# Designed miniproteins, single chains, continued (5): the designs that were tried, part 109

Each design is a single chain, and the fold is of that chain. pLDDT is the mean over its residues in the fold that is shown.

## One batch from the design tools (miniprotein)

Design m19781
Fold by ESMFold2-Fast:
Structure m19781 (fold): chain A 93 residues (1-93)
Amino acid sequence: MSLSERATQAIRDTEDADVAARLRALLDRRTMLSARIQLQTSTDEITRTMAEMSISIGRSAGVAPPDESLSVDALRAQLAATRAELEALLAGL
């Protein structure tokens, strides 16, 4: 089962609204960080358009976009930290 599938299941199963909200925020943050990395590393127009759509969805969910001045390495570090926080919340359930 993927990390996204595990988090989505935990959101459905948890009785704690704050935990559910945090899991949703971390999933949206992870998606936005991945999309930003794709925008900085891809020259393909289709991939860039899909990444821009993912960022737009994240903004609609209230996720703050990453700073555009961040390097790809900094974005990857933030992505790793977001995944670790998501896994820690799931382990605590």
Scores: mean pLDDT 75

Design m19782
Fold by ESMFold2-Fast:
Structure m19782 (fold): chain A 64 residues (1-64)
Amino acid sequence: SELATIARLATRELEEASPEDRQPALDFLRANRDRPETRAALEAGLARTTDPLAAQDLREILAA
C-alpha cells in the first residue's frame, strides 16, 4: 500500500537523516501511528536500527 511505502521511508529517514531533517518524518509517523501499516514500519525500524536517537523516537511513537 502507499501508506506502507511512505511509513517505511519515514522510519528510514529517522535512521539516515541529519538531526535537522528528521522533523517531517517524525510528524508523519506520529500522525499515522494508529494505522497498522505505520505500526508495522515502526516495529521493523526499531528492530533494525542501531541509532539510539532513532530507537528512542520509534519507541515513544509506538507507546503513544
Scores: mean pLDDT 83

Design m19783
Fold by ESMFold2-Fast:
Structure m19783 (fold): chain A 79 residues (1-79)
Amino acid sequence: SEEAEILAAMKPAERELAEFSGELGAQLQAGKITDEEAKEKFAEYLSKVVGEPAEEILEWIEKGDDEKIKEILDKALEK
């Protein structure tokens, strides 16, 4: 909406996703979690937001299915 544009504020869903991704990235860089664990946690997060099975989302991430990943991210950002 025009009001949201005027306020120039990041949507709550976008902020939450950015904060979650940033936390996972920080843990990966610090060696506190593995790349595999980070992908699993990210898939679980998206599963909770959009209602798709985490196993399906994880498969798309592992295969690098950019179209499916984009679809799930778009759904998550609508919440």
Scores: mean pLDDT 75

Design m19784
Fold by ESMFold2-Fast:
Structure m19784 (fold): chain A 147 residues (1-147)
Amino acid sequence: SSAQRQREQNVALAQEKVVAAGDILADAALTVAGNEELAARARALADTAASGDAATLARAMGDLIRVGGEVMKALADAVAQNLDYADQVSRALDEVTENLMAAADALAAAGPEYAPLAEQLRRQVEEFKKESEDLLQDGIRRGGRSY
């Protein structure tokens, strides 16, 4: 493939991964937390990421990480009410962080001009993961169980 085609494929891969993360967040917000507003916000950001250029994708990804924090807080509150959700929420968090890290890696592979942006997004994903793990552990403790 030409260098231009490889770059376009890597941007498309990053879009695919952000959409996957947004879909997981939207489904969890709806099915675990019963929060239709958070689900709609995550879905709208996934749609924005899918339809834009690399700059639009990066902005939508950053916004999705912020909405993801609100989703994870709602999911942790749901876990505190029903501990049976803990494993499902833990898997959703792992899948969201894996997809968002893969999106940042794909952006870095799309060209050296995207490397600083990809590094910034990776840091935001790592912060999201740590804060979300803390929220989930707090939810589990409030539910009367420790891990």
Scores: mean pLDDT 90

Design m19785
Fold by ESMFold2-Fast:
Structure m19785 (fold): chain A 68 residues (1-68)
Amino acid sequence: TDEKLFEAITEAMLSRGVPEHSAYSAANLLLIGHSVSGENLSTEEFIRKTLSGPLATDEDVEAAVAKA
């Protein structure tokens, strides 16, 4: 769900030392982008794509997928 996705993204960013306010703002923007893009990615694919860049390690990505 969107709530679980938001929590997963926020937690991954917090684990990398992003301040809480910035993590929440970034997670909201990423969710809005996902919702309006019309992309055909699953929730798991979106998490992997979004967090596998400079935002998260492979371990962070797998933890986020498990929570979603």
Scores: mean pLDDT 63

Design m19786
Fold by ESMFold2-Fast:
Structure m19786 (fold): chain A 84 residues (1-84)
Amino acid sequence: MQKNLEEAKKHLEEAAEHAVKAAKAKAAGDEKAAEEHLKKAQQHAQEAYKKAQSLSEEQLKELEEYAAELQKKLEAEVAAIEAA
């Protein structure tokens, strides 16, 4: 049970990392690299969702709070890339 929460968090982190790499690649004009990283971000997000299906209510709340914090950091980093 706890392992699924940790795996879901790890997949969310990897999804965020690939989303940032996709934004950087797009800003650099590398559309192929941007598309590849976006696909990987989507795959990791789907894996996190799958792991979340096995979680208790308490673990889901913890995952949602963690995801919200990651989303805030991701939005700030992508906004900085887009503004450059």
Scores: mean pLDDT 83

Design m19787
Fold by ESMFold2-Fast:
Parts: structure tokens; sequence; C-alpha cells
Structure m19787 (fold): chain A 86 residues (1-86)
């Protein structure tokens, strides 16, 4: 939901205060490996992404949440997409 989208959006735009806040809120919703992988992918690879790629990632995550995918599935797919773009 909004927490997942805020986590991804803030991380991709290097808003680290908001990123940390949303990551902490997600700790109770997903396993530590899924969250750690998403944090790692965003922190390592987000600076390599252009604005079109960042918008594509956010729009895909939003579409998946609207389709009823779990927070864990959305974060796993987001990590995979970032790695495939870089």
Amino acid sequence: SNTVLNFINSGLNQNYDEFVKNALALKDQVDSSTLSDAVSAILSDAPLLNDEQKNSIINEAKTELDAGKSVSEVLTNTSKTIKEMT
C-alpha cells in the first residue's frame, strides 16, 4: 500500500530519511531477507537509473499492489526489476 510505494519512491529518489522511516514500518510486514534485498538493490543501483526507469519501477509496483499482490511479492519483483535494468 502507501508504505511500500513511499519506500520505493523515496529510495529511488535518494530521500534517505523517508526511505529509512518506511523501511522500519515494513519490518513487521515482510521477512528480513526480502526487505534487506530491496534496501540493497535500491541503495546500490538507484543512482544508476534514469527518470524514465524510476517512473517505470514505481508504476509497476503500483499496478501490482492494485492487482492485490502482497508486500513481499511487490518488493521481490521491484528488486528483480532494478537488477535487470542495471
Scores: mean pLDDT 84

Design m19788
Fold by ESMFold2-Fast:
Structure m19788 (fold): chain A 70 residues (1-70)
Amino acid sequence: MIEIDLSEEGLRKYIRELQRFLGLPEDGVLDERTRKAIKILQTLFFLEPDGVLNKKLLEAWKREKERWEA
């Protein structure tokens, strides 16, 4: 099972990771630009584009990173 940390600190780390991947400032804040980028990623992963960092999105993101690093 993919380990997802849904604490406030864990979510900030995932936000910074997504911001880094998307070329955005790594401030860990869910601003409008970051939420818009998250919605695009959700659409690419065939998920509901609500802009929320849920476990399903984070699992898909972790799986995709492993694929790109292989």
Scores: mean pLDDT 71

Design m19789
Fold by ESMFold2-Fast:
Structure m19789 (fold): chain A 80 residues (1-80)
Amino acid sequence: VLEEFDREYERLRAATRARMAAAGLPDDMTAFILAGLDATFARERERIERHRWSPEEVRRVVATLGAAADHMVAVAAATA
């Protein structure tokens, strides 16, 4: 469960970084967004580990992280 969550997050993180680079966002903005995602990931990972969430619950968390990433990138692009 945690191994799959770690794998999915690494893919999401890489995809988000690539999207920001393609959009021409500055390095400091990219670092800020990734730091926010990393903090949320760490918090959710601890929760999954502590409460022994099902694979279905973990998939919902991954979807939520993806939505959060999309929102953060959209806000960054709008504030440029």
Scores: mean pLDDT 78

Design m19790
Fold by ESMFold2-Fast:
Structure m19790 (fold): chain A 74 residues (1-74)
Amino acid sequence: DEVVERVAEELVRRFGLPRELAREAAEAAYKMIQAGLPEDVVIAYVTALLVEAGVPREVAERAARFAVERIREA
């Protein structure tokens, strides 16, 4: 999906996430938003995903919020 690829590239560029992790986060957020899950639930899930992968919580939360906003705009 072009939206997922674009958001993943921005996560790499803006937050320094590894490309594979950025893609995983963007894809998870995209699927959850398409399934109609509330924004706070999607942000919490993506934040937990990133923290589990070793991203500091502050960065993970900002990256998760950014990904959700970009996907909703598309």
Scores: mean pLDDT 87

Design m19791
Fold by ESMFold2-Fast:
Structure m19791 (fold): chain A 55 residues (1-55)
Amino acid sequence: STDELLDGVVESVRMFLDAGREDVARLLVENAERFLSPADRERLRARYRELVAEA
C-alpha cells in the first residue's frame, strides 16, 4: 500500500540522516515522489521536514 511505501521511505531517510548522508536521504524522497499522487507527495514532504527538524 502507499502507507507502507511511505513508512519504508521514512525509515530509510532516518537511517541515512543518522549516518550523515543527507544527500542520499534527499534522493530517496525525490525518487519516491515520482510514484506518488500529489496528496501523498505532500505527506512524504511533511514527514521529511519533521525528520530534518529532529536531526
Scores: mean pLDDT 82

Design m19792
Fold by ESMFold2-Fast:
Structure m19792 (fold): chain A 62 residues (1-62)
Amino acid sequence: KQEEEDRRLGESIAASPDTDVAILGIAVLAVFGGKEGLRTVVELSTDPEVIAAAEAALKRLE
């Protein structure tokens, strides 16, 4: 329940058109261990900086 809410919030922030705000969303997902949310960002994002941050966060959570 709470994990789903945190994941949706992080994904919403990561979908921001502002790269700095999107990176904040990646950090939120990484802190809460949102691997599925991070994978979603990698699949849907078009910003290479945001994709790189999400991939780095996923590797750190392994």
Scores: mean pLDDT 74

Design m19793
Fold by ESMFold2-Fast:
Structure m19793 (fold): chain A 82 residues (1-82)
Amino acid sequence: MRQQQVQESLAFLDQRSQQLLDDIDTSAKIFHEEDTAAQLKEALKRATEQVKKEIQEAEEPPSREEVARLFARRFIEELQKQ
């Protein structure tokens, strides 16, 4: 049960992360904002790695809503560092 829920949370994170990465690439190509895209991708990568670790180490697997909230928070924190 728990292991399946953890995998579902990780799959949701991977899907959301990849979708946002694709959106950043598409926008950069349209608006010629390659440097901004690179900065956003690094922040996204760091945020994704942090959230994956938190999901794996969590005593109870987070819901999709909690994963989305945590991912947004970590992404903003990483952007503020760069």
Scores: mean pLDDT 78

Design m19794
Fold by ESMFold2-Fast:
Structure m19794 (fold): chain A 71 residues (1-71)
Amino acid sequence: SKDEIFKQLVDLVRQLTSLLDRMSPEQQKQALEQISKVSEAITNRDQLSEQELQKILSEVQQVLEQIQRAV
């Protein structure tokens, strides 16, 4: 459901935010871009399909995994 995807997106934002202090400036920029993308998705909730939200979720997860491997 969309609600479940949004819950996961919020959790990923919390994880990215908790790692900001350990990130390089380039990683911080990438993390902030993903946080902004999630904020836009929440604002446009009623206009986004579940498939579009799933794509955003996958992209945010990939960025978090890349940062976690480098930190």
Scores: mean pLDDT 82

Design m19795
Fold by ESMFold2-Fast:
Structure m19795 (fold): chain A 73 residues (1-73)
Amino acid sequence: MDKAVKEVLEYAKSLGVKVDEKTVRDLIEALIAAGWDEDTAVSAAKVIIGHAKETGKDANDLLQGAIRALRGE
């Protein structure tokens, strides 16, 4: 878990995208709980962060949206 969270945070930092460590952790935990492996969860988080960079949308809002969708909210 900690290595996965750090990898996503380093990726966001490399893109100049602001993300909250807790939101990243919550997303990775939600993906793993839904049956995803850790590497795929990391890749999914990176895709969302990359999309935030390309669209100018808030990355934390997009990540939280994904968490809600995974929880059936």
Scores: mean pLDDT 84

Design m19796
Fold by ESMFold2-Fast:
Structure m19796 (fold): chain A 86 residues (1-86)
Amino acid sequence: DDELIPLSRRERQLRIAEELVLAEEMLEKAKEAGDEETAERLEEEIRRLEEELERMGVSEEERERLLREAERRLAEQRELAAQNAA
């Protein structure tokens, strides 16, 4: 019985993955806008988040899985928010 510790760690991993997805989206937009300062900050944040996941023992393969799950979760949250705004 490790419900609290494994759930907290998995939830933390997923939250980091969500932040990583958002940071990558922001980085792409910053690069398109020519905002080099924001792009540099986002690249640093992305590396920090990736390092955090690696420190938590997440493999490259597991990271890819977490990123896909985070993308799905963020898309669902955005869709629900849009429905509530209507």
Scores: mean pLDDT 78

Design m19797
Fold by ESMFold2-Fast:
Structure m19797 (fold): chain A 68 residues (1-68)
Amino acid sequence: MSATELAVEAIRIAEEAFSDPRVPEEKKKEIGELAGEVIERTLAGDEAGAREALERLRELYKEAKEEV
């Protein structure tokens, strides 16, 4: 996955989470911060770190949906 694809995926997850009424506001903040980390790492050329942050973002969103 390219740096652009990592950033796009992070944005998509954040948008989906922010529009999901099942996700608590506190978790939306955490999701937004982690999505920002993915984008920052892609801009820094750290694709490996961006990929790791994206995996954490996916897990956080999955857990947030299960908490409601």
Scores: mean pLDDT 79

Design m19798
Fold by ESMFold2-Fast:
Structure m19798 (fold): chain A 96 residues (1-96)
Amino acid sequence: SMEEIKKLAKEAMKTMSPLMQIGIAALLVQFKHPGKSFTEEELIEAILKELKELGIDMSEEEVRELVEKLLRGEGISEEDLEKLFELEKKMKELYE
């Protein structure tokens, strides 16, 4: 269910850096809108909305900077990417 997916995202974010929290929020946005192409501005707005719903208070300026870093592949390690892939897999299992 979507509620279980949101709960999983919240728990994962408790131990993650701000950049990884953006990565998790982006996964949640993609999961809610499969196959949708986002402009950078649409992605930033969608991530801000998800973070607020998850109880994470981050400014638009902070989110913008972190999204730009993520899109450039900066600050994400191979281990971080593996954690995001495992989280996406768990989210898909909770949906079906």
Scores: mean pLDDT 79

Design m19799
Fold by ESMFold2-Fast:
Structure m19799 (fold): chain A 75 residues (1-75)
Amino acid sequence: IEELFEEKKKEMDKLVEEGKATRDDVRDALIELLAEYIATRLSEEEIQRLLEEARGAAPSVRELVEEAVELARKK
């Protein structure tokens, strides 16, 4: 998962430098990537653990994780 996140971040950062994407687009892309990973790779117990760990993180990180989980559950 870390490798996929690094690749996506580099791809999106390049698009921002080229004027083809915004920082909001980067955030949305990372949420979509995390949501897909959650939906395809994590069990419900692992999702609950991820949410619990996110409670100790900065509010911005917690919001990102919560949005990704919500999106994954809607799939």
Scores: mean pLDDT 75

Design m19800
Fold by ESMFold2-Fast:
Structure m19800 (fold): chain A 83 residues (1-83)
Amino acid sequence: DQAALEYTKEQLIRSVTYLGELLDEPELAAEIVEQIRKLTSMDQLPALQAPVAALQAALAAGDREAARAAMRALLETLRELTA
């Protein structure tokens, strides 16, 4: 479902942009957003579950360094999916 994919992409873009400002990593957030825009299939979304969970865990712990590392891991996963 293309509508479900577009909705999920919009939610991810919004969350990542917010986190880029929160963590002082706006350039990293912009790179992640660019890769999210390249996603073409709902079948790619399960691969993001683990990186997103790690990011959520770091944020819940208040660990800004771990959160930035999780953002970089998310970017790497996205690059593999969009290669």
Scores: mean pLDDT 87

Design m19801
Fold by ESMFold2-Fast:
Structure m19801 (fold): chain A 114 residues (1-114)
Amino acid sequence: SPAFTLVSAIAALAVAFDQEELADYVIERAKKLGLLNDEEVKAIRATLNLWKGKPYAYRKALVWPAMQVPLLKPIVEALQKGDLETAKKLVDEILNDPEKMEQGAAELRAAAAR
């Protein structure tokens, strides 16, 4: 699922920057929009709990492919500045645009490929 791939990546980015509020926001918004089922939400939350328990350097390494995706770069920049309002706005823009979600998911898969 493009939504599963992209929401997982954005939530992971949020956790890497110690912004759990944004991670919860992204998951909750995607669920309300019908983009994720309950099992997908559970899988994302389980993965985030593992990352929250890791040193920052290790958490940062887990999100590296996402940080190389042009669609996600403005979210990374907002997180670096601690600008949660801008980050939430950018998330809403992506989640309400199916073509942006498909493009972002494809770019993430390409970045993660060996």
Scores: mean pLDDT 82

Design m19802
Fold by ESMFold2-Fast:
Structure m19802 (fold): chain A 97 residues (1-97)
Amino acid sequence: SEIEEVARAYTEEIERALKEGDFEKATRLAGELGALIAGLAANSGDVEAGERALRRAIEALEKYGAEDAVKALLDSFIEMGRELKNKELVELGEKLK
């Protein structure tokens, strides 16, 4: 899945920022990733791939205790879902909070 491949690359950059102690950068990138997954899922109609990408990103970030990054990821995903008027994406993001 293109969504899962792109999300994996972004997650690796977030993990790099976390390892370097750059928590502000990690949180910003997590927000960017949330919006990106929402946009790609809306454009493709592949909400299941979007959910898998979100769950994998959350699991990776939780290993670092990066609660602010997880919050930014989900908040940005929900906000983009609202901007796109896609109720399914909004409901998915709220469910994963």
Scores: mean pLDDT 90

Design m19803
Fold by ESMFold2-Fast:
Structure m19803 (fold): chain A 64 residues (1-64)
Amino acid sequence: SMEEFQKRVEQSLQYSKENPEQAKLNKEIADKLREIGDTLDKIFELEKQGKFEEAEKLKEEMKK
């Protein structure tokens, strides 16, 4: 549920305040996940435009 998700986010933020090394790692993970999301959006847009070869190239780059 959204309520459980929000509670988990709040708990993670509280834990990060007490553990600055974990806060840094969590930020690095979040930044990487955002990068992956941006790449997936680009793949979707390319496929929507019929540029399947370009989309496939990005998918192969993500596999690495």
Scores: mean pLDDT 76

Design m19804
Fold by ESMFold2-Fast:
Structure m19804 (fold): chain A 74 residues (1-74)
Amino acid sequence: MKLSEKLKEAVDKIVELVAKHNPDLAQSLRLSVDRAKDDEEAKEIVRSIVDQAYRAGALSQEVADEIKKILDSL
């Protein structure tokens, strides 16, 4: 995996945040990101999963917004 340390730290923070609300989704997110080739693919995976989870009611607007802030800080 070719992810930067900054992105790894951001992903860990995002997974921890998601795990407080939906542990199964957090595990799925971690496994999906682990398959990413680079930082850009990892960011797209996180965004896609979070958007889908929010639309499905599996994640709150508050959590989705915090994740977006973390990604935007990268």
Scores: mean pLDDT 81

Design m19805
Fold by ESMFold2-Fast:
Structure m19805 (fold): chain A 101 residues (1-101)
Amino acid sequence: SLLLRLIGTILRIIGAIEDVRRNPEKANEIAKEALKDALETVKEVYEKTTDEELQKKAEEAIKRLEELLKYVEENELSPEEAIKILEEAKKLLMELLKLLK
């Protein structure tokens, strides 16, 4: 179920935000792992959906998640920046969830 897959990944992003708060020195590692997981999930949505609107939104989300992942790989993040990036990733997946009816 794409619904359960998206919900599971959203919950893991929420967990990652809490992990950054508890372990601020690991902000880059936590953000990178969460973004890779989110990207894998959105690519699965893109490949498996038959809905054109959802497929288009998933493609846009893939591009944005790839940009965020590249930024995290090329820069040392503050914990605040890592949380902001994870909140954006969460929002992208929640928008896909709304289209999955």
Scores: mean pLDDT 90

Design m19806
Fold by ESMFold2-Fast:
Structure m19806 (fold): chain A 87 residues (1-87)
Amino acid sequence: MRLGAEGAVLAIEAVASLEDEETRRRLRETAEAIRRVAELEERGEEIPPELLEKAEEGAAYAERLLEEDPRARELALEALREARERL
């Protein structure tokens, strides 16, 4: 099974739950950007370069947080496992 963009969004939201309010808002914006990119790709619609860049930069930022904070990584993995179990 693969979660793709949906899994990335779930992982980012799980990480956001334990961060400070400002970091949480940035991570949530990133999750929304990733979801929007995936939605446009599925529909075959043109993806604005700004949106794609925001999603990619935000995803890299979230990955760095996961590497730096073991607690954030554990929550992200738990969210991904729950999503896979439903599929």
Scores: mean pLDDT 69

Design m19807
Fold by ESMFold2-Fast:
Structure m19807 (fold): chain A 90 residues (1-90)
Amino acid sequence: MVEVAPPLSAAERAALRAAWERLNALWREVGGMEPAPPPTTQEEAQRLRALLRRTLEVLPAGIEELRERGDEEGVAFLEEVRALIEEALA
């Protein structure tokens, strides 16, 4: 079988974009990073998928920091973003 990653479907790209926009909004509010532009091409969508996987690696630490600060709203938001990313990567 040809092991070529298929292009992401419109639904998959929409899910990734929604998760990325929510993550960028949160990171911007906490002084993290500038929001990335939404993916418009298949190549950009694949790159976003890789970034989301990287984000899942760091999200637990970010959630823990917010819990230590008593930011329950921020914790709930990051857990929602985490769930969206996990669903988008499924």
Scores: mean pLDDT 66

Design m19808
Fold by ESMFold2-Fast:
Structure m19808 (fold): chain A 90 residues (1-90)
Amino acid sequence: LVERLIENIEKIIKDLKEGKITPEQAVERVSLELLFAIHIAELEGNTELAKKLRKVLEDFYERAKPAVEAGDTEGVLKAMEETLKKLKEI
């Protein structure tokens, strides 16, 4: 689950860096990937993983939302890369 989540987020980061998607689209895609992973973890009874992923999502929103509102693509990229680092530590 987490390995595939990491791969999907890395692809979203690449697409944003290449200008294939907007910062708003990138934030939406990362959020949906995390929400899906939380749902799967809960269905599998992995409450600790679900809790960790929920915290990662909350931290991501806290960083990404003001960056999107400011039109700060670099801030959005930083929030996504910090999210990726946290997922690799799970």
Scores: mean pLDDT 86

Design m19809
Fold by ESMFold2-Fast:
Structure m19809 (fold): chain A 93 residues (1-93)
Amino acid sequence: GPAEVALLNAGEDLAAFERAFAALRASIKDVADYLTRVGALNDPDLTLGQLAAIAAAAIKFQDRRTLARVAERLRANFPDSPVAAWLIEQLAR
């Protein structure tokens, strides 16, 4: 949807990323979308925006295990990204 496209295209614009992430969290409604997103976490080449989309679904369904996996991937693959650092903080709230 539009919120997901905005999130994938935000790059390192933290304000745009934050707005898109909040919008995506509000848009996630069904278990099938959640399961599809969590399954994508097995891909080793996920972008920061793709990891954020998985995190949004995991927050909605209170999936603490998936949130921990996303945080680990963000720390490993995006250690110097201010957007990744912001997202890790959101996952702890």
Scores: mean pLDDT 79

Design m19810
Fold by ESMFold2-Fast:
Structure m19810 (fold): chain A 95 residues (1-95)
Amino acid sequence: SEKELKQVILGMRIIAAATEAWLRYRQTGDERWKETEEILLEVGRLFLEIKDSLTMEQLDELLEKVDEVYEKIVHGSAEEALEKAKELLEWVKSL
């Protein structure tokens, strides 16, 4: 189904974002990248628990928020990435 495909894409995007944060930590030694990775892994864990109860609109919003974090990991600072990751985690916890 379209919903199942979106769930798979979301799972892959979360893992990609966590992997990029881990790579940044390995390159810089800045602990904020490690914290960003750990937060994204927690987002992934929570997502697996709730994914079947999410609406299509909530899945689309989650994807947009994950992509915002990913953008900050790739093109932003450690501080910006960590702030966006913390915002994402609090939003997911509110679902």
Scores: mean pLDDT 91

Design m19811
Fold by ESMFold2-Fast:
Structure m19811 (fold): chain A 95 residues (1-95)
Amino acid sequence: SHMEKKRQEALELRAQGRKAYEEGNYDEAVKLFEKAIEVADKGLQAEIYLELANIFMEKGDKEKAVEYLRKALELAKDDPALQTIAENALREIEK
């Protein structure tokens, strides 16, 4: 189906973004994750926003990291595990 194809595209873009991140290419990882979000469902968007937050933490951009963590929390209303991860990350940034 069209929705199934979009989810597969999002997962592939996310995998490419993760590879770019592992290689230290943060700018490419951000672009790939942003593309993945465009075709992802809300749950997958929340997970990708956590990955974006991690990249901006590694770059020392705390303001963008907080922005992405808040976006993840907004989308993850039905995901207590993801909420816990995002809330713990916000507490670490605010130390």
Scores: mean pLDDT 87

Design m19812
Fold by ESMFold2-Fast:
Structure m19812 (fold): chain A 66 residues (1-66)
Amino acid sequence: SAAEQASAYGKKAHEAGGEKGGEAADRAAMAGISGNWRLMEEYAKTAPTEEAKEYALKAGEAGAKS
């Protein structure tokens, strides 16, 4: 499901960027769920590594589809 995909990407963001990566993904997913694409991208950018940013953005996009 979309929620399971968002959770999976959040876990990968945490693996790539630690707690800050996971936080970025969780915030991006919540923004995505609310339909706020601009805020989703801003939260994803707060992740500490490029890999974590990519997973955080994917978590947000999955949230937007739920």
Scores: mean pLDDT 85

Design m19813
Fold by ESMFold2-Fast:
Structure m19813 (fold): chain A 104 residues (1-104)
Amino acid sequence: SATQQKILALLDKAIALAKQIKAQAQKNGDTQTAKETDTMIGDLEYMKEIIEAGDFSERSRILLLLRLIAISATAYVIKRRRPDLAELTEELLELIKEIGKLIV
């Protein structure tokens, strides 16, 4: 569907941003932020698999929303801890917000 394609495009952008955050954390020796972003990448890739399967059941939507909440919480913590990553984490948070609007 058009909605499925939009969500997948937003997830791909979110994965790319999370990978940029991880790369910057690794470059700066921030092992904690690198591990947190690695978990976030895994959650985003899991969400992508659910969307690609076309599973928009109530259960799958709940699982996707729970992953979005977890990703948002992690991104917010990174943003507050790492001012140098504030722009990337803010862009990621905006993408997560847009994905959430498409998942009802």
Scores: mean pLDDT 89

Design m19814
Fold by ESMFold2-Fast:
Structure m19814 (fold): chain A 101 residues (1-101)
Amino acid sequence: SRFEELLELLRRLLRRLGFSESEIENVVKLFEGVRTSENPDIDLAMLAMMLTVLGVPQEVRDHLLEAARAIRDGDYEEAFRHLAEAAELAGDEALAEEARA
């Protein structure tokens, strides 16, 4: 599934940024909530707060939030594009290329 592929790349990006496995899984649960929740905008707001608290750089955070909005809207191509941009800004060119494939 495209969503599970996206979550795998997201986990790899967050590991590169130095987050613990528990922090990574908390972020992943919020991305899952954006897709499955009755009120995805609440999950999106919680995700924005979590990424801020974790100290994700503004430019990377903005693209991760746009990826989550694309997931809410069912637009996985757009979600992968924003994840690729987040990866590139984080210095992970190989992950960015995988996200664009």
Scores: mean pLDDT 87

